# Designed miniproteins, single chains, continued (2): the designs that were tried, part 49

Each design is a single chain, and the fold is of that chain. pLDDT is the mean over its residues in the fold that is shown.

## One batch from the design tools (miniprotein)

Design m5692
Fold by ESMFold2-Fast:
Structure m5692 (fold): chain A 82 residues (1-82)
Amino acid sequence: MVAEAEKYRRQGEEARRRGDYISAAYYYLMAGYYYYKAGKYEEARRYFKKAVEMAKKADPSDPRAQRLKKLAEQGLEVIEKE
């Protein structure tokens, strides 16, 4: 679980460096999800927030960006409610 979260984190950082904000949002969302499954809620919250940031940097009219932002925000809500 943590190993998969770390894999997606690295892929998200790489996508961000090349300016691919859609891919960065997706990979950070996946990292947050796998940290959540591993019980690492602080890391999950951090990467869901990064996914929202990357989705906001993408074209706001892109349906992919809108979907990724919504999913990351839902992940944050789940963590908040324990």
Scores: mean pLDDT 85

Design m5693
Fold by ESMFold2-Fast:
Structure m5693 (fold): chain A 92 residues (1-92)
Amino acid sequence: SIEDEIEELISKVEDPKYQKVLRLVAEALLSSPSLSDEEVVELVKGFVDYVLTKKPSADELVAIAGILAHEAGLSREEREALMREIREIMEE
């Protein structure tokens, strides 16, 4: 149900690059040892709303994803890998 709720949120975004970024961030947040499922859903909702209202640049997406990964308790290496992958998607 959590995966279905996240996919429903992401489906509100029409841009396939933004959808890929949102899925990567959601997967990273779901792997968090410290976040509850409810906290992950709220963070994904906030990120979806941010994308829909602000239409952020690659740099802005990388910055927000880095902050979210840090708050999720991901390692520096995991955070840096996520940020690199997001940049690669946006530069396609």
Scores: mean pLDDT 86

Design m5694
Fold by ESMFold2-Fast:
Structure m5694 (fold): chain A 81 residues (1-81)
Amino acid sequence: LLEELEKRGKEAEPYIKKAREAVKAGDLKKAEEYAKKVYEIDEIMGLYLFGDVALAAGDIEKAREYYAKAQALFDKLLAEE
């Protein structure tokens, strides 16, 4: 389980970095494209990146929705007894 999570994390890492770089550069189309790739590998991290893209685009409400979805999934994992 942990080894598979670590492997998925390594697969997502280059796309996470590219997504964050694209957000900082204002290239929201590339940021969204990389965020989609991260979402396929790591749904929670992908949702956080979609939130960052929406926030950079000035869509605060959409950013809140993505962050809320990511937080809900994360909380569900943490509450797993």
Scores: mean pLDDT 80

Design m5695
Fold by ESMFold2-Fast:
Structure m5695 (fold): chain A 79 residues (1-79)
Amino acid sequence: DVQPLPLLQKLTEEEKKEIVREAMKRLGLPDEYYPLLLEHFLNPQLTDRELMEKTGIPPEKLLEFRQEVLDLARKKLEE
């Protein structure tokens, strides 16, 4: 499993917060997931598997979320 974390580390904490919030809104993810998803991108201490185990987010939905985050991150880096 390729982790997109090196790309996300190029962003500021505020940019990561904006991207996580926007990606969640676009995918209709519950607000309750925000703190855990944000922590995962700001300070990556968990693998995808561990994040799924702690949050209960289905792997398919987590993959969709990561794709959206990567797309938004690339756009931010090109601004």
Scores: mean pLDDT 72

Design m5696
Fold by ESMFold2-Fast:
Structure m5696 (fold): chain A 91 residues (1-91)
Amino acid sequence: EKKQELINKIKEAAEKVIEAARAGDFDATLQAVNELLKAIKEANIKDPKDLSRIIGLLLRVMGAVLDGDTEAAIRDAKALEEHVIKAIEKQ
């Protein structure tokens, strides 16, 4: 149950990032990224290799958002979501 709750929080937070980025709303996208970061921290990923990958993807999402690259932000947010969920399931 706790694992599924964490997965659902990650999915919801990532969906908000994708929705805000697609709308071109910079403030909403930053708020959604911060919400996703909080959900990732709550998931308490323990594997250093998974953490390294997740941090790399999070930085890519942030870079794409700052560049106004909506397509890259959506792509990288989706990849981040998938990697975080896999890391949670592996624990």
Scores: mean pLDDT 84

Design m5697
Fold by ESMFold2-Fast:
Structure m5697 (fold): chain A 79 residues (1-79)
Amino acid sequence: DIEAISDDLVGVLLDDGKVTFKLTLTKDGKPTFEKYEDGKLITAEGEGAEMEYLGVKLTLSPDEKEVLELERKLAAALS
């Protein structure tokens, strides 16, 4: 399920009782990945940082076009 928090914020929840994933996109094109797993917060921030989501490898980029593409890939993965 994808939840839009604002124009530049996309909240994605994968609730299997163990993992909660959050993708935050900012207007400056700097996305932040947060993943909660067994009560632990795993965060990936900054240019070139990586995070796995549903078997898809995501990379943080300052490029707004890449940020929009990540949003589309997440939407497709959850379809």
Scores: mean pLDDT 54

Design m5698
Fold by ESMFold2-Fast:
Structure m5698 (fold): chain A 90 residues (1-90)
Amino acid sequence: MAQKIRDALNAALDAMNEKLDEILKERPVTEEDLEEAAKVGAEELRKRLLELGLEEEVVDEIAELFASPDVNKRKRAVELIRQLLEEAEK
């Protein structure tokens, strides 16, 4: 389980980075671009975590925080993912 949660997070980060790399080839990244990339990552993360059978309410909270333009909310999403990893390793 823990490895599958890590794989879901890595897939979300890869999707976000791919979107940012496409933008960077053409122009400097704007705040709106960072928000759009975060939404792409959040959608991939939500899809993969739901496929693992995690509770929809928990997955939705993490995805909403991950999609936020607020760095503190994104840090909270990472903290919640760490808590899921700790629970899965028990």
Scores: mean pLDDT 77

Design m5699
Fold by ESMFold2-Fast:
Structure m5699 (fold): chain A 68 residues (1-68)
Amino acid sequence: SVEEIKARLLEEMDRLLAQGVSPETALLILTAKLQALAKALGLSDAEVFELMATLSEYADAQLAKAKA
């Protein structure tokens, strides 16, 4: 499901951030992974857009925390 993919991608972002990867770089890595998953699983454009929006919002929140 989209919710399971969302949870997995956010868990991978947290893992990358814990390893010292910047939120901007983590977003790029996970965007590439999402493109591969979309092709493999046959995700619709709407589902890909929702997942991209979630990743971007999460990365922006992490960047805002880093600047504070």
Scores: mean pLDDT 82

Design m5700
Fold by ESMFold2-Fast:
Structure m5700 (fold): chain A 97 residues (1-97)
Amino acid sequence: AAREKAEAALKKAEEILKESNLSEEAKRLAERALEALREALALAEAGGSPFEVEELLGIADIHLAVLRVVYPDNPEVQKFIEALREAAAAIRELVRA
């Protein structure tokens, strides 16, 4: 359940990013957040350190904060951030299971 939720949320974020009319700079910032969450999921699935998973989630949060500041009223950015927050919540559930 938690793993499937995380995978679904990450896939949703990838689809939003691919279908978006965001600039290449915005896409690059978004890709950094997405990569951090993919690494967090992979580490959680491998039974890695919960502390290291939280560090990766923190890195993703920093990149999402930059996106939000640079593109505050962009609806595609808002949907992308929402999808990644859903993924992060599911990854935390997976680590605690």
Scores: mean pLDDT 84

Design m5701
Fold by ESMFold2-Fast:
Structure m5701 (fold): chain A 94 residues (1-94)
Amino acid sequence: ALAPEQREEEIAELARVFHEEPERVVAELKAYMEKNNGEVTVEGDLLVGKASKEVTTSGPGVLEMEYYVPLTPDEEAARRAAERSLEAAEKAAK
């Protein structure tokens, strides 16, 4: 849905946030998953949060929410987390 240039800009911005404050982002993800009865798992250098929410406004269904954050202050891990987070958001919008 996003143009390639807009997609790269969104990834770069998310990666910057993840790189600058990885511990805070990890803590916020864990708190959000706990509040929404989600599961938090580790996949390599990424922390993966998965939660399900029933959606009635767009018709009967379950919206699967996936979040990816870096476990390390590594720039490559932050960029991978940002890319997967954007892909999950685009997948949920379809």
Scores: mean pLDDT 69

Design m5702
Fold by ESMFold2-Fast:
Structure m5702 (fold): chain A 81 residues (1-81)
Amino acid sequence: MQSPLELELGKLLEELYLQAHRGELDEALIDKVLELVKQLSEEKKKEVVTAFRTLSAEAEARGRLDIAARLRAVADEIEKI
């Protein structure tokens, strides 16, 4: 992580990972990630998409199917930005 924007995204992704592990997601954090992602290069957006795909797989492995589906939907939304 090379910029304050990338550091903030990293912290938000870490918090979302912990929330997903508990079976919850704060939509306000998701909204903040979507706002910050609009300021990223396409290369960095791809990295964030990969992170959400990883979080989705982790949630699915924990039996959090609704959380996993939501995280996949967020990744799909980021790919459209």
Scores: mean pLDDT 81

Design m5703
Fold by ESMFold2-Fast:
Structure m5703 (fold): chain A 80 residues (1-80)
Amino acid sequence: AVAQGEAVIPVPPGTEREAAARAAAALEELKRQSPASILFGVRPLPGGRVGVRVLAVANTEEEARAAVDAALQAAKDAAA
């Protein structure tokens, strides 16, 4: 089963690259620990934003969605 999710995370202007790096590091850590297969992209955006895209593959749709939700939350927490 496959699930996808996206988020745009507000961050203080001028910190977008540092926030994106923190989000990417958190997602790499979560990917290492997750039983689901996780693919992600993190991009600093102009105007105090970080874009995050996540795709998860798991045995069930519920597990795949939970993995996406956990990844998006980890990215939001790390970017703050």
Scores: mean pLDDT 85

Design m5704
Fold by ESMFold2-Fast:
Structure m5704 (fold): chain A 63 residues (1-63)
Amino acid sequence: SKLRQDAIQAAQQAADLARQKGMPDVADTAESLKEQAAKATDPKLAQKLKQQAQAMLQSVQAT
């Protein structure tokens, strides 16, 4: 679904940016979110993971 794809993309972007900024703990958390999103079959879970991944990406961008 698009929600699952958006969650995976946002989590990957957050992980990559966190590594560039020297935040390995945040990068590991983002990779975990990506793995959860990849396994998400429930649309409600996919939506929550998308929101979490996008919030993490915004937080990393702001740092």
Scores: mean pLDDT 85

Design m5705
Fold by ESMFold2-Fast:
Structure m5705 (fold): chain A 97 residues (1-97)
Amino acid sequence: MEKEKEVRELAKKLLEKPELRGFGLGAEYLIEEGLVEAALEMAKGGFEGNEKVVRAIRLVGENGDLDTLRAVIGHTIAGIGDIFQEELLKKKEEEEK
């Protein structure tokens, strides 16, 4: 499906930037679950902001099961967690000087 290819290309670009990694991981997960429209909106969320992320979550709620909804939160938050770990390590190094 053409939309699946579009999502995969957008996800690749999101994964290239640490600050956008969560959107890329969420979009890839949603493609694997067959939720192409939700995956596309999630990928666009990394570039276009919160409105697209909200649309992605609603589409998962409407078309996915409870386990898929829980997992997409986990994948998206994992990317955000990486950013927190990077900042924590940086502050720890600055305080040890």
Scores: mean pLDDT 74

Design m5706
Fold by ESMFold2-Fast:
Structure m5706 (fold): chain A 62 residues (1-62)
Amino acid sequence: MLSEEEIEKLYPEIKGFIEAITGEDVSHLSPEEVIEKAIEIMAEELDVSKEDVEKGLVDSGK
């Protein structure tokens, strides 16, 4: 999982990304829940586990 500071910094961009992809307003979710939802979407598109996506994000840090 990303650090709390990284989550807060990325939250506006990730929120916009999810809203653009899903068409749903995610303002009712916490920043952590928004990031988790993005990980789930990426896992489904890549056909990998959520843990694999999380490890990739932690390792690449981009």
Scores: mean pLDDT 71

Design m5707
Fold by ESMFold2-Fast:
Structure m5707 (fold): chain A 97 residues (1-97)
Amino acid sequence: SSMEKKLKELAKELAKLYNEASEEKRKKALEEAIELIDKLDISEELKEELKKIITGFLNLEKVTEEDVLRLIEILKSLGVSDKDIEKILETIIKSLK
């Protein structure tokens, strides 16, 4: 329950920061997220799938908290750990600030 609460809080923060962010900050967030994915202890096939999903997500004009929650569910369905999902979301958030 504590991790689910944290992921929901990150989803809300990410949506807010993303919609307020310039195109340059959004591009930086994508670059930083891709670099983080390459450093994760997961298969190369899963890394490529995650890069594709995150690239598509960070090319949206606007995102809602619900869109981020759907992203989290997609990542979970692919077998990504809650800890790695947290790392991805926190990396994006830091780059959008």
Scores: mean pLDDT 90

Design m5708
Fold by ESMFold2-Fast:
Structure m5708 (fold): chain A 92 residues (1-92)
Amino acid sequence: NPVVEAAKERAIEALEEAKEKLEKEESKTKRALILTSTAMYLLAVEVDVELELGEVPEELKEARKLVMEALKEEDVEKQIELLEKAIEVLKK
């Protein structure tokens, strides 16, 4: 489905950008902002897919859930691991 594939590509790009920003950011507050902004963008992607198809693929929902879990983590390495897992989920 071209709509789903385009949505997954946008989500992967956003997650890879967030990962790069987290690797360079020492401030917990700024990392929380990066993760929050990323989660909001993934939600917007889900809304676009729902408006076009009437349903949201589970992979898009799971990816956003993993970003929300990263917000609960204190350690940047664990935050990055969760973003990498989100990218893996979307590549299926």
Scores: mean pLDDT 89

Design m5709
Fold by ESMFold2-Fast:
Structure m5709 (fold): chain A 79 residues (1-79)
Amino acid sequence: MKLSEEDFEAEVLLALGEMYLAIGDYYYNVRGDKEAAIEAYKKAIELFERALEVSTDPELQERARKNIEDAKKKLKELE
């Protein structure tokens, strides 16, 4: 099974967004660096929003929406 180019791009963007969420969690929980955590979470949101825009797969769209909600919740906790 070969994913469409759009859905493959969405998968890559989701993976990058999840990486930035982990980077944000590291900065906040390990280093206590709120500013670096905020920047990482904002970058994660941008990547997840792009994944949602390019995806044609309902499952990938739902994963992107959930990740956006989770990232926004983390960002709000730092405000």
Scores: mean pLDDT 84

Design m5710
Fold by ESMFold2-Fast:
Structure m5710 (fold): chain A 62 residues (1-62)
Amino acid sequence: MEEERTKKQIEYFRKLAEEIKEKGPRKLSIEELREIAEAVDDPVIKEALEKTIAAMEKKEAE
């Protein structure tokens, strides 16, 4: 992918992650997040999604 598109996608996902954190995840399963990571071939975005998945798993412990 082109660098210009990558930067916009990263910003978009950052905003989405912040919104999810504030409003809470909409019953998003780890599998759904994995599918999003697969749709995005960017390694940088994959790392951000992996962090989100790890945080969600921690939340399960409450």
Scores: mean pLDDT 63

Design m5711
Fold by ESMFold2-Fast:
Structure m5711 (fold): chain A 71 residues (1-71)
Amino acid sequence: KEKLARAIQAGAKAALDMGATLDEVSRIVREAAKAPDVESAIEVMRKETERLFGPEAAERVKKAAEDAYKA
């Protein structure tokens, strides 16, 4: 649970830093929180970010979440 929360928080911060709104980030976080594990949650965040902001933004969110998960 702790690693999942950290990964989601890091991904959310990266999205905000790229100019995502609080509503957009809240939606990404809610979808990611439904995932059964951290790897699935990171993939959900990547896909949601790609749909809203494109592949470059998706890779930044994915990297931030993965870095937090590995810490």
Scores: mean pLDDT 81

Design m5712
Fold by ESMFold2-Fast:
Structure m5712 (fold): chain A 93 residues (1-93)
Amino acid sequence: TATLEFHVRDHEDEVELQVRATADGRTYGVGLSFDRKDEKSAERAAEAAIAFVQRLEAEGYTVSPEVTLHFDPSVSEEQRRLAERVAERVAAA
């Protein structure tokens, strides 16, 4: 089973989201960004993260629906909530 981790950091007006999946001692990842004030940008990041999970499942991995979130200290409350919504969308897919 692959475990998912979201690593979240602030970078100017963007939220940087690194999605990592770890399986059998190997880590696979995709880097995403979204505007901290644009919910449509966050939705596009969610779609990209879902596509990443679907690709892993197509390659034979079972992906855990549980997402672990890691926040850099620079991340604001609003940015945290956007990242949590992305994680919720991924877990629901």
Scores: mean pLDDT 74

Design m5713
Fold by ESMFold2-Fast:
Structure m5713 (fold): chain A 92 residues (1-92)
Amino acid sequence: MKEEIEKLKEESKKLEEESLRLAEENARLAGEASADKVPLLVGGAILAIGGSVNARLSYKQADKDIEKAKQLLEDGRRDIEAARELRAQAAA
């Protein structure tokens, strides 16, 4: 029982650190979209995707369901990559 609690604490901390990194990357992409003066339509789409990722990462499922939290982080990473693709297309 004590070892199971310790394992859950370590996993929760790891997920929290990954969530923070994804949130920082999301904020960076939103800032770059504004700075690059990309077309208004594409810039807006990048910011909207960033906002959606941030909303998912704010879920407290990690405290109750570690496996679901891992899936949400994976979805967040895919959304961030989609935002990068849109930014690259806007820059081209």
Scores: mean pLDDT 54

Design m5714
Fold by ESMFold2-Fast:
Structure m5714 (fold): chain A 68 residues (1-68)
Amino acid sequence: MALSEEEREERIKELEKVREKLLEAGLTKSAQMVDEIIEKIRKGELTKEELEERKEEVQRLAVQEVLA
């Protein structure tokens, strides 16, 4: 289901913290992916299911970026 306005605000706040941690670790590609997710959330274009899938993609990319 689509995210409510309050849920979008909470998820954006959570993702901003994730982005800061990724940048601190030097994972700039993963941080950029988080920024793209935040923009889609602001536009109301993500369902709850899509948001969880995108979070998993960020984690996968971050692991690959660290190992590369």
Scores: mean pLDDT 78

Design m5715
Fold by ESMFold2-Fast:
Structure m5715 (fold): chain A 70 residues (1-70)
Amino acid sequence: MEAALERLKKLAEEYKDNPKLVKEAERVVKHELENGTLSDEFIEELKATYTPEEIKAITAIAAVLMLELL
């Protein structure tokens, strides 16, 4: 768990200066907090718009943001 969290933090730091990915990560966190889950439509929209690498970055940033909100 701890090692995985450190990897997520490093990935988030790598992309922290990319406002597009940070904005999408914030949108993911907000959607999850408001609905309890990510809708299939939301997930499909992300997959249609972003590369697998960008999605990985967005989810890593979102995970770190979620932890900071706790």
Scores: mean pLDDT 72

Design m5716
Fold by ESMFold2-Fast:
Structure m5716 (fold): chain A 102 residues (1-102)
Amino acid sequence: MTDEDYKQKLIEMLEELAEVNPEIKEATEKLKEAIKNNEPLDEEARKKIAEFLIESAETPGQKEVAKLLAEALLNSKTPEELIKNLKKVEEEIKKLIEERAK
């Protein structure tokens, strides 16, 4: 998958997140614009989305995934860092799924 394909996937994920939760739409729109324009990611928008992901998680598995995604957002200052950190999160989630599939 190219970095451009991954950017498009991220934009779609942010759009889906805003559809389910209109209250975070402003934060998701700021991150979408930054990703599209290759600009630094707004810190307040990253925090708001990260907090939302943690608070919306209900099951232990959802809470683990939300924590990994929130840490990736909070530690990513640029779209490039976010893509790199999310690729690491996907690998970690894959391991968690494989471990629980016993």
Scores: mean pLDDT 79

Design m5717
Fold by ESMFold2-Fast:
Order: C-alpha cells, then structure tokens, then sequence
Structure m5717 (fold): chain A 62 residues (1-62)
C-alpha cells in the first residue's frame, strides 16, 4: 500500500525502532482511512493525514 510506505518512511526518518515501525505504520494507515471515510477526504488529503499522524506519533512518543 502506498499509504503504508508513506507512514513507514516518516517513522524510519524519525528513528523509530525497526520492530515497532510495521505495526505503527499499519495502525496509522487504518486510522487515516477511517477518518477519511467519515470526512469524505480525497486520496491526496488521506496521504497528508497519514504524514500528519505519523509525525504526531513521533512528537508525542519522543
């Protein structure tokens, strides 16, 4: 999934441990898709939301 690769790349650049990246990226994508469905976001808006959620995870877990 393109969204999974986007989330994974943000987490990897932020130095998240490799063993946590796959699970966090999947959870971030699932949340972003859920929000996107409720708010009727387009594909580009969902991609931006994935980046924002991944960055928020890094910010609050650091």
Amino acid sequence: SELFEIAKKVLEKAGVPKDRIEKLAREIVDIALGIGKVLKLDEEQVKKLVVMLAEAEVMFSG
Scores: mean pLDDT 86

Design m5718
Fold by ESMFold2-Fast:
Structure m5718 (fold): chain A 81 residues (1-81)
Amino acid sequence: VSREELEREVEEAMALMILSIAKKLIEQGKFEEAIEFLREMTKRFEPEKAAEILREVARKAEELGYLEAAEELRRLAEEAA
């Protein structure tokens, strides 16, 4: 495994971990914690990847009926891109 391949795997693993944590916070109704967590964690990613993460969490919030949280997350995705 090359260093480049390892770095890519680590980045993908981090993205999946962040998605899992954020979705769990949304499921628990902890919207402010989820949004703050995502603001901090997505700063470590390229704008496009940060936007993808934020949109995925927004989709989960919308599925659960938390429309205001979903809108705030989509706004953050637009700001990140």
Scores: mean pLDDT 79

Design m5719
Fold by ESMFold2-Fast:
Structure m5719 (fold): chain A 57 residues (1-57)
Amino acid sequence: RQARLAQGQAIMQQGLAVAQQHGLDAGLAYTRDSLTAAGFSQGEIDAAVDSVRDQYA
């Protein structure tokens, strides 16, 4: 039912961890690539990337 939202949140959490270890650009690239591979729309990917950036700051 909300499994897709949970999947997106898990990918964003992993992207944030990558950002903390390897820098923001690496974390954003991981988030974008992982959501694209999972079949999320461009709008969903853009929103998730913005969320990771906001959480990193």
Scores: mean pLDDT 81

Design m5720
Fold by ESMFold2-Fast:
Parts: sequence; structure tokens; C-alpha cells
Structure m5720 (fold): chain A 98 residues (1-98)
Amino acid sequence: MALSSDELNSLSRDEAADAFASLSDEQLQALLNVFLEMAKDADPEAMVASMSEHALIELAFRFLVLVEGKSKEEAAAIVKSMSRDELAAAVVAALKRA
């Protein structure tokens, strides 16, 4: 069963990153496609400013794995080490490239 947004918001940053690392590439791609559809007509900076930290971790993790070709372990380590501002900047940059 997929984690609800409330369950994700109750997890620590480390637990959230590890939960995303447990997802299949197909699940990561499906979630990325939903975000890309929502982002088509949105200002990336305004969208990212409204996102929770867990949502930023999820989106940054998906871009690192699916777009940048990082392993799930490398992507989890990267997102665990990033500040909220660094996560926001990475997500904005990724959305501007899409």
C-alpha cells in the first residue's frame, strides 16, 4: 500500500528517503509523470515554494534516479544531505529542464 501524504509527513527525512528508495522504477516514473503534468503551466519557483519538505525530497529523489541516472542508494544519500533550500533549488532546476 502506498504511503499517504500524512504518513510521509510523520516520517523523518531519513525515513522518507529510504521509503522512496524502496519504490520500483515504474512507480517513480508514474509519480514523476503526474508532477510533470501539474508543472506544465505552473511557475516552478511558486510551485516549489508551496511544497512540503517531504514532497521536495520525493521529487528530487525521482529526478536523481530517473533523469540523472543515480542509483537509489546514491539518490537517498544526496537528498538526506541537502537542506530544504538546496532541495528547492534542485527541483526548480529540474522542472526548468523538463
Scores: mean pLDDT 71

Design m5721
Fold by ESMFold2-Fast:
Structure m5721 (fold): chain A 96 residues (1-96)
Amino acid sequence: SAPAEAAVEAIVFDGPFSREQMEAIERYILKRAELDPRVVDVEVFLLPSGRIYVRITAETADDAKALAEQIRDELESLGYELVAFGEEALREIEAL
């Protein structure tokens, strides 16, 4: 069930990514999130542009931001290039 204070943060990484790469990133993120009680939902999408869109839902805005920043920093450390974060990233999917 969704908590009353549910908040969303989003991240977009530059591609091109394959479906298999997206699924590997999704599994990595979900494994990290699975035991964190602040995580409500995590969704990973492969955009038509070849970019990856990550959407994180948490109980509070501060928790959503902290979790999104952690995921961003980890993927950047693996060599993935950040395109958009937060409100700009949330607008990326609406522009499709």
Scores: mean pLDDT 78

Design m5722
Fold by ESMFold2-Fast:
Structure m5722 (fold): chain A 70 residues (1-70)
Amino acid sequence: HMEEIKKLKEKYEKGLKQIDKAYENAVAFYRKRITDPEEQERRIAAIRSAADAGKKVLENQYKKEIEKIK
C-alpha cells in the first residue's frame, strides 16, 4: 500500500520534471528562433499554457491511480 503510493508519487514527480525540461527547451528554441519580442512572448506564453495543462493531466492521473489503490 504505502510502497505503491510512494512509487506513484515518484513517477508523478518525474513526469513534472520532464514537462519542465521540455518547457525550458521550447522556450530556448523560440527565444533563439523568433526575433520579434512581442511574437516571442506570445509563443512562450502558449508553451507555458501547454506545460501547465500537461501538469494538470499528470496530477489527475496520479489522483486516479491513488484512488484505485485504496
Scores: mean pLDDT 83

Design m5723
Fold by ESMFold2-Fast:
Structure m5723 (fold): chain A 71 residues (1-71)
Amino acid sequence: MEMIEEILEAAKKGDVGKTLVLLSRYFEEHGSQMSRAQKRELLTQIADNLDLAGHPGYALLMYGAALHPEA
């Protein structure tokens, strides 16, 4: 999906602001259509990319969200 690819690319570049804005928009448009496993997988991938880009604090927040994808 084009939007997921754009979110992951923004996270890889360390663009936290763009990552969060695109993720919020994606969940607004598609969140109800996603399984808990799909939400967890996406949030975990974003967290891994943010951690590798030097943003461990934001990565930790995303890992936390991945543990509670129904919230």
Scores: mean pLDDT 81

Design m5724
Fold by ESMFold2-Fast:
Structure m5724 (fold): chain A 86 residues (1-86)
Amino acid sequence: MVGEKVTIDRLGGTSDNPFPYLSGTIKEETDEGFVLELDEPLTTLKPGDRPVVYLNGGKIIIGEIVSVDRENNTVTVKIIEEGTVV
């Protein structure tokens, strides 16, 4: 999981991007989830948001944002549910 590239669906677009997708990398794993480092500046995600995270091989994670660090472009995600697209 650490070092894995992910796509994040925040269930909505931004004023600057009509697509609800962000991209990032899993920086570390925690007991409840993981820390994501985003490729783009963190402008839309906030604590309490419940994004869907897409991983390689069709794995999906429904998470909840616990904290955000805008200076490092990282978010801490708690895993709520795991599944697959297939």
Scores: mean pLDDT 71

Design m5725
Fold by ESMFold2-Fast:
Structure m5725 (fold): chain A 78 residues (1-78)
Amino acid sequence: SLREALRAAAEALTKSADPNAKAAGEKALAALDAGDLRGAIAALVTAAVDHNSAEALAALGRIAEDPELAARLDELMA
């Protein structure tokens, strides 16, 4: 599921040596724990686009490789 993919990505990012990736992972986990999928996606997108986090961009790219998960990301980002 998208929630499971986002959680796995966020947990991996919290273990990063990059402080922007780590902060994005922590923020995404907090959003997921609150039931806020949009907030979790926004945290990862902000890190990838505004902070140039290669790890956050890679995590989003891996989720988007699944067409069903990509469609759900697009729906939630709209």
Scores: mean pLDDT 82

Design m5726
Fold by ESMFold2-Fast:
Structure m5726 (fold): chain A 96 residues (1-96)
Amino acid sequence: MEEKKEKAKELLQEGLESGKKAVVNIYGSADEVVENVGEIAEAAAEVGVPKDVIVEEKSEKLPDGVKATITFALGSKLAEAKAAGKELPELTLDLS
C-alpha cells in the first residue's frame, strides 16, 4: 500500500513537471482496485497537483479481475497538443 502510493507520487511529479500524461494502471479484484484508486487519489492530493490538471478514469473488466486506468495531464498541455494535432507522451506505472 505505502510503496504503491509513493510510486504514484513520483510518477505524478515527473509526468506533470515534464508536461506528459501520468498514467496509472491498477490491476486486481474489484475491491482491491477500488481501494488502490483511493490511494492514487490520496497520492495526487499529497503531491498538490495543479488546479488545471485533467483527471480521466476508465475501468475494463478482465477474465480474472479488473483493470482501472487513471490518467493525469495538465489541461494547458493537452490543449496545446490538440491544437498541434499531436498527443502528449505518456509516463506509465503498472500496479498489481
Scores: mean pLDDT 80

